# Ledger of designs, part 57: designed miniproteins, single chains, continued (3)

Each design is a single chain, and the fold is of that chain. pLDDT is the mean over its residues in the fold that is shown.

## One batch from the design tools (miniprotein)

Design m9971
Fold by ESMFold2-Fast:
Structure m9971 (fold): chain A 95 residues (1-95)
Amino acid sequence: MIEIAKDQAEYYLKRVREANEGDEEAEKLLERLEELSKDPDLVLGVAELASAMASGDAERAERLAEGLGLTEYVPVVRKTAERIAEKRAAEKAAE
């Protein structure tokens, strides 16, 4: 279970990073999440948060970030997830 959560955290964090290239605040958040993912007790929460951000689910991402004690990062989590949601909405509207 821990190994699967770690692989999922790495996968989704990479996708969030790619979608937010050049955002220094997003990069600092991702560095913090990578640090937390090394803790076996936190890695599942990091994987869930990264997945929510990568899916553009800002509300779920904020709730998960608060659960991880990352209250100070909630505005960055919201901004990051909303940017991904906007990209997905634009792609869908272009169909």
Scores: mean pLDDT 80

Design m9972
Fold by ESMFold2-Fast:
Order: C-alpha cells, then sequence, then structure tokens
Structure m9972 (fold): chain A 100 residues (1-100)
C-alpha cells in the first residue's frame, strides 16, 4: 500500500508571555507523534504568535494518521490551557495524502 505524507502548519496568536509560549512549545514537542518545529514570535501589541509545523512521511495508513492528527489537536488545546495561554486566533493549513 502507498506511503502517507503529512504537512500541517498551525498558526496561533495567543495572549500570554514568551515564557508561557516556550513552555507550550516544549509540551507540544513532547506530546507530538510527528516531526515538529515550533517558532515563537512576540508581536508589537504584546500578543505572541506561535507557528507549529508537523511533518510525517511513512507507512501508517491515512486513517491512522488522521486519527493521530485529531487526537493531537485536542492535546494542543489542553497544552494551551495548562500553560495559561489564551488563544485569540488559530489557523490550520495543510494536507494528509497517500503518495504515488
Amino acid sequence: KKPVELDIDVELVVKGTREQAEKFAELIKKKSPFETEVKIEELPDGTVKITVRFRYRGEMTLEEVRELVKNFFGALGDAARETGLEVLESKLTGEVRELP
């Protein structure tokens, strides 16, 4: 069967401190089943922009990868609450697909 590729970017604008955002990033990296890159940027208005990029390429089925994505997005919300971040904006872009 065909290998699956995942390329998902999550962009969050949060009310909180850089230190809270860094703690959030470490929790997300620890909980993620995928290759995970996190970028933190303080905005001029005192909010923080957090960009999380998830990458996967391998032998899991589409159904398995989609279930992991669904469960992990729940964990993102839990991690934000745990770190005291208030999510003001969220944007999810990307795709999960079978490779040819």
Scores: mean pLDDT 80

Design m9973
Fold by ESMFold2-Fast:
Structure m9973 (fold): chain A 107 residues (1-107)
Amino acid sequence: SADEELERRVIEKVDANLDTLEPLDETLAALARRLATGEISDDEFVAGLRERLGLSDAEAAEVAALLAAGEPAYVVAARAFLALMVRRGILSQEERDALLALLDKRF
């Protein structure tokens, strides 16, 4: 199916870039955990994502709005990470949009 082909293609692209992506994923997971435990504020979490992922002002505002709407920190971090993968040319915009649709169905 198209979804199975998409998943295989994404896995291949992630595997090809694993050395770069894995440390970012670990850092984002740690930030999301610290927000969930109350160790950091929403503002500190947004600042951490800006530093690690190079978010634009518009992207940082979107992240802050999602957190204020009650989106889980790990979902917000995952969305920001997928946007980074598009900026780095690892994923296409179409692949990112399809993965976000899958994320929305699961969470």
Scores: mean pLDDT 77

Design m9974
Fold by ESMFold2-Fast:
Structure m9974 (fold): chain A 66 residues (1-66)
Amino acid sequence: MVKKLTVKSIGSASTLPIKVGEEIEVEGEKVGDLWSGGIKIGDKEYGVVAKVEGDEITIVAGRLIE
């Protein structure tokens, strides 16, 4: 499922080329107390672990998948 979410914060372990306040499209599912999924930015795909609250996303960790 794809959701359009606003970035609330980005953890220091994240290497994502996105900014706080940006709207992103995310595909994923809830895993325990966190959300696990992917973000496509340009021609690259990133795996993320995040907390989703309403229409906001807090990114805990993110890495390039390729």
Scores: mean pLDDT 72

Design m9975
Fold by ESMFold2-Fast:
Structure m9975 (fold): chain A 91 residues (1-91)
Amino acid sequence: SAAEEAGVDALLAAPAEELREAIEKLPELREEDLKIAEELGLPQELLDLIREMAELEEELLRAALAGDRERALELARRLAELRRRAAELVA
């Protein structure tokens, strides 16, 4: 979709140093998201989705750093799907 393509193109245009910094910081953000979800008493299914999304986000950033647009776009679409599923579970 247009949103995933725009996001991937923005990542590919980003300086390599910014992408490396984002990859390095991602585990901290994952820890924070999981802590918030646990404190809110979210079901295990949502916790599992948060973990899976974090893994895909790291892979997406690494694909962008490698200049692999095709892989980055595939990962961005998978992330969008998981985010939709997470939103449905919270609704």
Scores: mean pLDDT 82

Design m9976
Fold by ESMFold2-Fast:
Structure m9976 (fold): chain A 69 residues (1-69)
Amino acid sequence: SPRDIAIRRLMELRKRFIDNNYSLEEVKKELERLVRELVSEHGIPEAEARAMAESLLREHEGLLQERKE
């Protein structure tokens, strides 16, 4: 299903962000690209795609804050 594709893609990006020590700027760029792909290629509602991307962005913000402290 489109939702399963979205979840899989987000999990793959999450691993990449962590393994390659992505900055917030890099994460935001990749997530905006992913939202466009999910909407255009897989027909996922933009609101749903953005909510999923925002969740992953908030997780990464938390990880960076912990490293700063």
Scores: mean pLDDT 82

Design m9977
Fold by ESMFold2-Fast:
Structure m9977 (fold): chain A 90 residues (1-90)
Amino acid sequence: SEAARIEAEIERAEAEYGAGALARWALAAQRGEPLDLSAFSPEERALLEEVRALIERQRRRPFSDEETEEVYNRLTEAARALEARLRARG
């Protein structure tokens, strides 16, 4: 299943990078890897999309110092919320 494939990718990233669940998901998003979002709730998908959109936005134009602090705080909040949900699921 797609969920099992995603889990295997997460396990590989954990072994390779020693990162938390969010860092693994952010890494996949950064690589442009396809993710099966059907396994996620609408709330989880919204958090994942927010994280992905902020990463993509940073690639297109660097943030100002003020924008960077605000965006970093928002990204960290969304990231921790998503990570908590992913941990609760497996």
Scores: mean pLDDT 59

Design m9978
Fold by ESMFold2-Fast:
Structure m9978 (fold): chain A 68 residues (1-68)
Amino acid sequence: GAKAIVETAEGQKFEGVAINETQVEVVIPSNGTKLLVTFDKEGKVLEVKDLDTGKVYPGELFKKVTVY
């Protein structure tokens, strides 16, 4: 998939891979946590799902997604 960058509201950036037109998979390098980030056509984050636990985080914790 295409390279993507997910940015948090606090300015942290995570590299991910776009798996479809509205979703990016991110692996956090320090702990191996897998996140599924859902976003709209403008790159606004709608929700983030932890793929290991199934927990869903609100999109407000994230600033944007950029797909290359």
Scores: mean pLDDT 79

Design m9979
Fold by ESMFold2-Fast:
Structure m9979 (fold): chain A 86 residues (1-86)
Amino acid sequence: SALEELEESLERAKKLGDSLTARAVQIALDAVRRLEAGVPGGRFDVEIAAGVLGITRGVSKVIGDEESAEVADRALRAVEAALRAA
């Protein structure tokens, strides 16, 4: 599920010591939980989280942190899957 993929991405970001990517994934996790719970505005929160993950991935690529970029990319794909399922 999207939540399981995001939880795995969060643990990976923490192990890499990338606090920025970990924070972005945590925001996405919380947003997807709200979306799945049917909270009003949950879809908008998830769309914002996708944007934040896209920026975070881009920053990681620019600085040459390919491992953090891959974590952000996997998290972004999980978020996009959750949006399509909702």
Scores: mean pLDDT 86

Design m9980
Fold by ESMFold2-Fast:
Structure m9980 (fold): chain A 88 residues (1-88)
Amino acid sequence: GEAAEAAREAARVNREEGAEEGERSARGAALSAESGSSLSHGIGAAISGIGASAASRLEGAERGEEAGREAAREGTRQAKKGADAGEK
């Protein structure tokens, strides 16, 4: 039914949005870390900062993906709840 299709779409969108937001947050955190670090002097310091930035982006993306999965599960539960109420 239409409600079931809406529930599946909501779950997919929440998963994608969670992953994207995590990636965006990681990039923001990485940029903030770079601006606060002493990357202005020495190649070794610059390389270390880049490594830390990359790690933050990966961690943020992973957290976003997990948050997206949780949001998708909750979205599916809420959509099913609404569909069940509508079919009563």
Scores: mean pLDDT 53

Design m9981
Fold by ESMFold2-Fast:
Structure m9981 (fold): chain A 56 residues (1-56)
Amino acid sequence: RKENLSPEALEIAQRTLDALDAARAKGEPSFAPPAIPDNVTHDELAEAVRLLLEER
């Protein structure tokens, strides 16, 4: 379903995963998630994150 995801959703999802990886490498208990654009839904972002995580 990558074809149904906006490029913005995929970019935000990738940045979220990168931030999480960086926080884990530093031993931080939390990370600052990127801001979600108004044209990207929570469901679309969640699906983009899930797909990127599955590709790992």
Scores: mean pLDDT 71

Design m9982
Fold by ESMFold2-Fast:
Structure m9982 (fold): chain A 90 residues (1-90)
Amino acid sequence: EKRKLVTLQVITLLLKEDEPLSAAEIAKKIKAPQSLVSRALNELKKKGIVKEVKGPDGRTLYEVADKEKLIKYGQEIGDELSEKWAKEFL
């Protein structure tokens, strides 16, 4: 599903980047709609995986709050996508 794939792409980008990023910057880097990226970030924020920080210009940026949870959740989504594919096509 596109929604879960975008969430996994957001997680992967946050694991590679050491700097806080805006939803717009994340969307541009992963080439996904900003609306789906914002939904993914809200989901990760509710789980305590990311947090909002204010950038120098007052814009909202997102920073990893718990790297261990970020990695674990990324693995869980990856497994779920693989299991869904196997159940639907195998």
Scores: mean pLDDT 79

Design m9983
Fold by ESMFold2-Fast:
Structure m9983 (fold): chain A 72 residues (1-72)
Amino acid sequence: SLAEKLLEEARKKLAEGKAAKDAGDPAAAAKHFLEAEITLGVLEIMGAVYKDQELLEEARRLAAEVAAAKAA
């Protein structure tokens, strides 16, 4: 589904953001984390509108992981 593809993209961007941060590239890390946050925001809206509780919970969980990765 579109939601599954967007979840995969968000996970990929989170991983790329973490890798860039570990490599000492804060600009690339910020870009990837922002891209993940935008995708996860879309997924949260989709979960709320379609009443897909599992999608909403997974999007929120990944958003918390992005926030934690940015703070690390």
Scores: mean pLDDT 88

Design m9984
Fold by ESMFold2-Fast:
Structure m9984 (fold): chain A 61 residues (1-61)
Amino acid sequence: SAIMRARLRKDVNQAFDDGLLNEQEKQAMLAVIEDENATNDELIDVDVQIGIRYIKKAVGL
């Protein structure tokens, strides 16, 4: 959905600003978000990957 894609763009940019993603990872995630043929499962995978990065940071991994 357009709402999910807008939220994920913000989350990807925030994760990059927080130092959790490198430039290549950021561009790969944004490419999935901007792909009109991306499935809900592919968009959920991006969300999960970002969540895992924040959890790892919080626990010092």
Scores: mean pLDDT 87

Design m9985
Fold by ESMFold2-Fast:
Structure m9985 (fold): chain A 104 residues (1-104)
Amino acid sequence: SLREKIEEAYENGDIDELEKLYKEHPDSAAVQAAMAMQYLAQGEYEKALEYFEKALKLDPDDPFVLKIIKKVLEEGSEEVKKKLKEFLKEKFPNNKSLQKLLKE
């Protein structure tokens, strides 16, 4: 499936395949979230938050998007965690799945 291809490319760090999937499927929430993680790895936090916003607007309950957000909230630096928490509270206050992650 498209999701399996995106997850595999993300897990393998295959940036070229992720960029190809992004160009072919810009309406995929999963590919937008994978691009956000690529920008986080580069220290481009504002760009990463823009891609997370696009992902959550396309599908607010996508399991891969929620898994990635949870991983960042658990494993990210204190600065990244703070910025992401503030972003999610401001932009998606009514998303129950995200608000549950912020309480844990």
Scores: mean pLDDT 83

Design m9986
Fold by ESMFold2-Fast:
Structure m9986 (fold): chain A 86 residues (1-86)
Amino acid sequence: MEEVKEELEELERELREKIEEVRAASPEDFEKKLKELDDFFVSRSREILKKIEELGEEGKEALERLKELLGKVQKEVGEVVEEHKK
């Protein structure tokens, strides 16, 4: 459980950095950077989710944190996409 919490904190930090990179991207690179962010997030969240599932009922708190992080990232990515719309 503690290991999963640390991985969630690391994921949040890495996602923050990648969102900043997408926001700073040129219009030409935007779609590419956005796709890289999405692929990274999906891959990492699946790895963490698998570990949470292995914890069973003890993983409930970590699962709630992952869902909160998912919602936060989806909102921030949506804002960045709107900023880059023509």
Scores: mean pLDDT 77

Design m9987
Fold by ESMFold2-Fast:
Structure m9987 (fold): chain A 61 residues (1-61)
Amino acid sequence: TIPASSPLAVAIGEAARDNPGMTLREAADIAAEKLGISREEAVETAVKLTGVPADTVVDNA
């Protein structure tokens, strides 16, 4: 579960909920675009927060 402690974590969670079957990388990408941060930074943060690989499906993890 992604902690709702940062705007990035919240945005990733929202993207995953809106798009069932989406990978962590895809959710992080959407969150990065919404927040205006780098894709690389968002993906790295998401992997650290969840402890799963970026290509893992978030909603079934």
Scores: mean pLDDT 71

Design m9988
Fold by ESMFold2-Fast:
Structure m9988 (fold): chain A 102 residues (1-102)
Amino acid sequence: EIPKYKNPVLTFLAKLIKYAFESGEEARQALHELLKKAGLDSPEAVERLENLDPVVLQTLFLNLLTKAGGYALDRFVEALKAISEEVKKLIDELIKEFNDYK
């Protein structure tokens, strides 16, 4: 079951996490490290972030991906895309949602 948060960005991120963890260890490890850097690796952090404005949370997530930078970002995206079509679809949807928001 995928948790549903008040913040739609958190709900979408939770979906991505669920599918990445189920899709393989490489994707799980890459996503886990990314979430740890974002402070999203605990229920308390998630609860705090649920109360953030979606635009602020979206910007924070995009900045985190950008700061992960070249090799780390490319490896993360490549690993997730290679694992399953569902994970690829969620990544495409996440990127589209953030780009459409601009």
Scores: mean pLDDT 54

Design m9989
Fold by ESMFold2-Fast:
Structure m9989 (fold): chain A 72 residues (1-72)
Amino acid sequence: EAEKLFEEAEKLFRELKEGVAAGTLTPEQARELLERVRELVIEGLKLLGKEELIPAVEAWSERALAEALAAV
């Protein structure tokens, strides 16, 4: 279960990075993709009982969003 959530998150994050690099994403689409990645990773961490890592994931997602929005 958690492994599949992380695999889906990885796939979506690759789509985000490629779309930003190609200039094909709007700021709204970049935000939506990153929010979904964040949700999947947090859900996976909860399933593994690693909730102590959630604040680090939240901090990472905020930085990643800022970078993605600056690039589109």
Scores: mean pLDDT 80

Design m9990
Fold by ESMFold2-Fast:
Structure m9990 (fold): chain A 81 residues (1-81)
Amino acid sequence: SQEELAEEILEEFKEEVEELKKNMENLSSTQFFDKLVEIQLKVQQRLDELNLSPELKEKVGKEVDEIVKEAWKEFLELKKK
């Protein structure tokens, strides 16, 4: 189903973001931002191809946005050390 495919894509997105986070201490702010944006654009393209219902699109969009915000927050917290 579209819901199952969207959840699968979200799980892959979470895994890619976690992989980026493993290397974040070695990245500049620009490098981290650029990589995070690349991952986000790639996942957005995959989600757009699914032609999700408006309700599911909103739910998934909120989850993507939250993952991106938390990754940025963790990066900024790390750089304050």
Scores: mean pLDDT 82

Design m9991
Fold by ESMFold2-Fast:
Structure m9991 (fold): chain A 92 residues (1-92)
Amino acid sequence: KDELLEEFKKLILEKFSDEEFKKKIEDLVERLKESNVSEEEIRKLIEAYKKLVEKNYENLSLEELMELADKSELPEAIALRLIMAAKKIKEE
């Protein structure tokens, strides 16, 4: 699972390179490595994130991303909220 979490980190940071966001993602990945999260749950999160990026959802407004996250199942909602966090940091 650690290898999958490193792959997930790389995918996110390839798209969102803000230093504050990078630190938050590195902290998240380390916490997930220490947690009981399954390899299957990590794969679902990676798949959800890839689908959102493929559809260019990072170009949606924060309001639109929030509305979608509130209506989505957990892996998609988490991926949407990560994109929102990156976008909020970039918009300061």
Scores: mean pLDDT 76

Design m9992
Fold by ESMFold2-Fast:
Structure m9992 (fold): chain A 70 residues (1-70)
Amino acid sequence: GSSLAEAIAILQSKCPGKAAALTQAITALQAGNDAAAIAILQQVLPSDWAAYVLGLKDDAVLAAKVICAA
C-alpha cells in the first residue's frame, strides 16, 4: 500500500546504506513472513530491536524511521 511505498522512500533518502536490507525486511513483514523479516533485521539490528520493529509492522513508516535512527 501507500504506507509501504512511503517507508521505502524514507529508507532510500535517510539511510541509503541500510535501505536494501530494511526494504526487504519491511516487505517480508507486510507479506506476513515474520521469520524472514527477523532474520534480515538481526543482520542489521540487535535481536531486541527486531522484536520491537515486529510490533510496528502495521505502521511501516514509523518502523522505517525507528530503524534509520538505530
Scores: mean pLDDT 66

Design m9993
Fold by ESMFold2-Fast:
Structure m9993 (fold): chain A 58 residues (1-58)
Amino acid sequence: SELDKKLEELRKKYGEKISALIDEYVASKNPNMDELNKEIQKVEEEYEKEVKKLKEEA
């Protein structure tokens, strides 16, 4: 279904975004993992919101 394809695309997009955040954080040489975890949580919350929106539009 179109919904399943959009959900797969979102999962991949947000997974790549989290990976990029981790890579950028490592490159910054910042040892504070609490800040990284907070940024990842924000991305996860955005992902859940987008998933909910797609399901409501289906």
Scores: mean pLDDT 81

Design m9994
Fold by ESMFold2-Fast:
Structure m9994 (fold): chain A 80 residues (1-80)
Amino acid sequence: MLEEILREVLGEETARLVLELFDAMQKGDTEKAQELLRRLIEEHPDVAERLRKASEIAKKMGLEDFAYRLELLADQLEQL
């Protein structure tokens, strides 16, 4: 379900990077998280905008916590 939303909105490769980033952040792997953030910006410059769209879809499906995490990530990417 969560992976399906990301894949539909971001595409398969970008969705994979976002999921890896969330995993790295949960594990406190700051170095890997920074590396993945940089790759997302360099390889997929529209990712922040796509994440906001994924957040809207997640809210519509009742996935409020996931939607909030997607918005936070989009904000972080726009600040870099």
Scores: mean pLDDT 80

Design m9995
Fold by ESMFold2-Fast:
Structure m9995 (fold): chain A 87 residues (1-87)
Amino acid sequence: MFERVVEIYEKWKEASEEEKQRMGRLGLLEPVYAAAFLGGDEKIIAKLKKEAPNLYLLHQPEEMQVAFAGAYGITVEQAKEFGKKFS
């Protein structure tokens, strides 16, 4: 599952603006959020704050780390360590 998050993040990073919007409409935004917040990508985080402030409020970095940890059955500290690989 986390390998899919990595693949979607890499595809999203290189995607055109139109493709990024399409991925959002297709419900692929959750993996992009996970990768962005875990990786600390300031450009993605800034874009999410600007274009989807309500969604950013629902998925704050700390809340995303807790949600990710729960989804994968790991600790928050392990989620942080994993996130460093996305930087």
Scores: mean pLDDT 58

Design m9996
Fold by ESMFold2-Fast:
Structure m9996 (fold): chain A 100 residues (1-100)
Amino acid sequence: GAELTAELIEILRELFEELKKLLPEQAAELDALLEAAVARLEAAKDSSPEEQFAVFEESLKELEDLIDSVWDSLSSEERKKIAELFKKAIEKFNELREKV
């Protein structure tokens, strides 16, 4: 329902805001992906939890594809910080899945 949608959107917003701090040159692309992801989750708010989770996972995949496109230009420190941010987002998502 709407509560699940809001929690999924919050996980994405936190992840994207931290990534924008690390990747200021990709800020416009990150903002566009977040806007699209939020719109898809809002559209799925009356769908099953499983469908909302699928939309969230698709949004993470699109984000991973963007990060992969710039990965070779990143420092080892930036790569570690990005990996930690994804880990935290995935952990929050998995905790949410287990409650539903």
Scores: mean pLDDT 87

Design m9997
Fold by ESMFold2-Fast:
Structure m9997 (fold): chain A 75 residues (1-75)
Amino acid sequence: SEEKIKELEKERDTLVAQLNDEYVAMKKAKEAGDDAAYATHQANVDALRAQLRKVDEEIIKLKKENNIEYKDPPF
């Protein structure tokens, strides 16, 4: 549904914001020489990127099912 696509796009925006926060935290940890903090934030980035990919795949699927012309990008 159109409402579900909007919900997923909002979730995508939230995940992008969280990714940006984690990248900033990784940079600060690296500059401080905090290897443990860096590893934690790197794991968070990996998890958020996996979630973002799933959200993007679901948006593409729903747009196709709603007969909205959308090219499936290579992942």
Scores: mean pLDDT 83

Design m9998
Fold by ESMFold2-Fast:
Structure m9998 (fold): chain A 65 residues (1-65)
Amino acid sequence: MLSPEQQGGLDYLLGSFSPEDRSRVLKLLSTLSPEQARELLIYMSENFSKVSQSELVEMAEKLAE
């Protein structure tokens, strides 16, 4: 389960995402351990401004596998 701070950061990050991409990220996070979810969130925050949101979600899915 994500902490309120992590959830708030995720909600902010996903605010510009399409509903579909947002759902994909939330589903991915729900399948991960808290430790894996933290690593994924760090990755997304570091790459948020460097790639398109679709590429970010795709790379996050690959990283989580």
Scores: mean pLDDT 70

Design m9999
Fold by ESMFold2-Fast:
Structure m9999 (fold): chain A 98 residues (1-98)
Amino acid sequence: SEADEAVKQGEAALKTAKSIRELRPDALEEIARALNQAKTYYQIALAIKEKDEKRIEEIKQEHAARIASLPDLTDEQLEELIKELEREIEELKKKLEG
């Protein structure tokens, strides 16, 4: 399904974030970028399952705004954002499994 494809893209983005963290743990902006991408795909997958096309467009706009703001964040803010993104992704994954 289209939702399953979005989940696969989210999983790929999570693998990218993990790879960056293992090779370059100080690349906080790149890690946050990959995690934001993963969150966006999982949110899109959920919106597809809920048949909410308007929410998909809102999610895409929110993602673009978040990515644009990343270069302006401090390392402390990026570390806090990474923790929040990991929590949100875990919650989205649980919603998609149930």
Scores: mean pLDDT 87

Design m10000
Fold by ESMFold2-Fast:
Parts: structure tokens; C-alpha cells; sequence
Structure m10000 (fold): chain A 73 residues (1-73)
């Protein structure tokens, strides 16, 4: 696994913080809805967070910055 549990915790905090900032800048309601749902899952479900992080890592993300870029795409 590319990310350790400690690194996942750091990414979790960064994703939540940056996602909240990015949601305000999303123009399309559809994109904003997806981002809002991800943010809710990250805050309320650690299990879902781990699944999302694993998917993002499989797509090439190894840092919070890269994970956010993939979420935006």
C-alpha cells in the first residue's frame, strides 16, 4: 500500500479542508453536488474515506495535492 495509515490521516485533513475551499469555487451545481457528497462521506465515514483514498492512489495520487486534483477532474 503506497500510503500508510498516518499518511491517510494527513491526507484526510487536507482533503476536507481543501475540498471545502474548492466547493465554494465550483461553478456547476452537478460538480458541487459531487464534491459536497464526498466531503460528507469524508467527515462521517472513515471506511468510505479509506475506499476513496485507495481509488485516488490507484489513479496516481500519492499526496493530498494530487488527490484534490483528481477529485476536481
Amino acid sequence: EPLSPEEKEEIRKEIIKETEEMIDKIKDEAEKEVATKLRELLKTSEEELNAVLRELVAAGATTAEEALALLKA
Scores: mean pLDDT 61

Design m10001
Fold by ESMFold2-Fast:
Structure m10001 (fold): chain A 73 residues (1-73)
Amino acid sequence: MPKELSPEAQEALKELVDAWKAGDRDARQQAAVRLMNALGDDPKKLEAAGEYLKKQGMTDLAQALFQRAQSLK
């Protein structure tokens, strides 16, 4: 878990991965919204969350986070 993230962002990130692995689309969408709100517009936090999601296999969402981080630099 990236240590650069707030406890709220870390919790949302864990819930997102757990929901994705369980195939729970509604829980995944709710966790993704909560994660984005917790990350805000901090490029370093967006990149850290994206790297973690990429390692978990959530490549599409990781790419979206990387693109947002790049646009904020």
Scores: mean pLDDT 81

Design m10002
Fold by ESMFold2-Fast:
Structure m10002 (fold): chain A 112 residues (1-112)
Amino acid sequence: SLYDELFAELEKAINEVIKDPEKRERILSRLRLFLDYAREHGIPEEQLRVLAETILEAIKYIKENPNLTDEEIDALIREMAERLRAAGVPKELTDLAVGLIRDLFEAKREEA
């Protein structure tokens, strides 16, 4: 299913950034909650793809920029939220995506 494909892609990206197994499972649990919410609320496939692409781009940016400041991560999160809002993604899913990226950034910072 599309949900299984997106989970696998996002899990792979998270596993490349977070090395600690306990921190990784914390982030993956948040990802599962996010996708379960999207599935339960029947989010259109087009919106789900924009969500996944936006999250993947944020994960890649964090991976490539290991020394991001709090101000820089806040700017990234703001840009992500604005893109999702423009695509018609519900606020609840946008908030979950923001939380996932923020937690991933903190987990990565703790490993540095």
Scores: mean pLDDT 83

Design m10003
Fold by ESMFold2-Fast:
Structure m10003 (fold): chain A 94 residues (1-94)
Amino acid sequence: MEGAPPEEILRSFGLDLSVEELKEKLLEQTKNAGKKVQDDVETLIKAVTDKSYRISSLTLEDIGLRLIKNGVDPRLVGALIGLALSLSDISNQV
């Protein structure tokens, strides 16, 4: 029961987008955002692309709320956080 592919996790959030398309959409929506939001985007991208990158659920929640407050699509934010949490949960079930 370990091994839901990333595409199935994204589909569960009602998104038919690949991880690459989600990253592009996130970058597009935050191009004109302040430095703090851009740093959050880089952190979230690392959390979903680098399996060795460790991030707490509290940090992911803080990033997500800040992105939503800056006008990012809540569905996009939720999907990326859900993916990052799923990758983190698999590593924590050792």
Scores: mean pLDDT 71

Design m10004
Fold by ESMFold2-Fast:
Structure m10004 (fold): chain A 117 residues (1-117)
Amino acid sequence: SAADRAGLDAGTAGGRGGDEKSVKKGAEEGRKSGSYGGAMAAAGAGAGVAGSSGDEEGAKKANEGAKAGTPEKGAEGAIKGAEGAEKAGLPDENGREIAEGVGATAGGMAIAADRAA
């Protein structure tokens, strides 16, 4: 509930930053709050940033991390996505908004799956 929301918010905020440091920070805070969804949201946001920048390879690796379904792999995917986005050049504000939306969706799905298990 509150911890899940805090983790999701931290994950999406990290992903919105669009760089490796911000994404890693968001994923770590997501894990600390006990929110699996926060780490997955950061991974999804990293994938969105890479994709909006035109970095197909970075987006693919970030999506693989998100799909792996563990907090550690989600965080690794987020970092790889941020590295790809940085290498391609930071996206404009629209790209960051898209990344945040993708991250929020991934986080919500992860929270729902965790509660069902």
Scores: mean pLDDT 55

Design m10005
Fold by ESMFold2-Fast:
Structure m10005 (fold): chain A 61 residues (1-61)
Amino acid sequence: MSAVERALEAARELMERLVAQGKITEEQAQRSLAEFEALLRAHPEAAEAYLRMIEREIAKV
């Protein structure tokens, strides 16, 4: 799995947890994931850094 794919998977997990906690809506989660995918496709070199940031956020929720 590429760094981009791993970062997208981690982002999906974070969004699912935030929806489950009532912090965001499913529509907000889908929008955020689409925007994040576009960002990673434009800047794949940043994927490892984003993955690490998302993993830290997942640990907090």
Scores: mean pLDDT 82

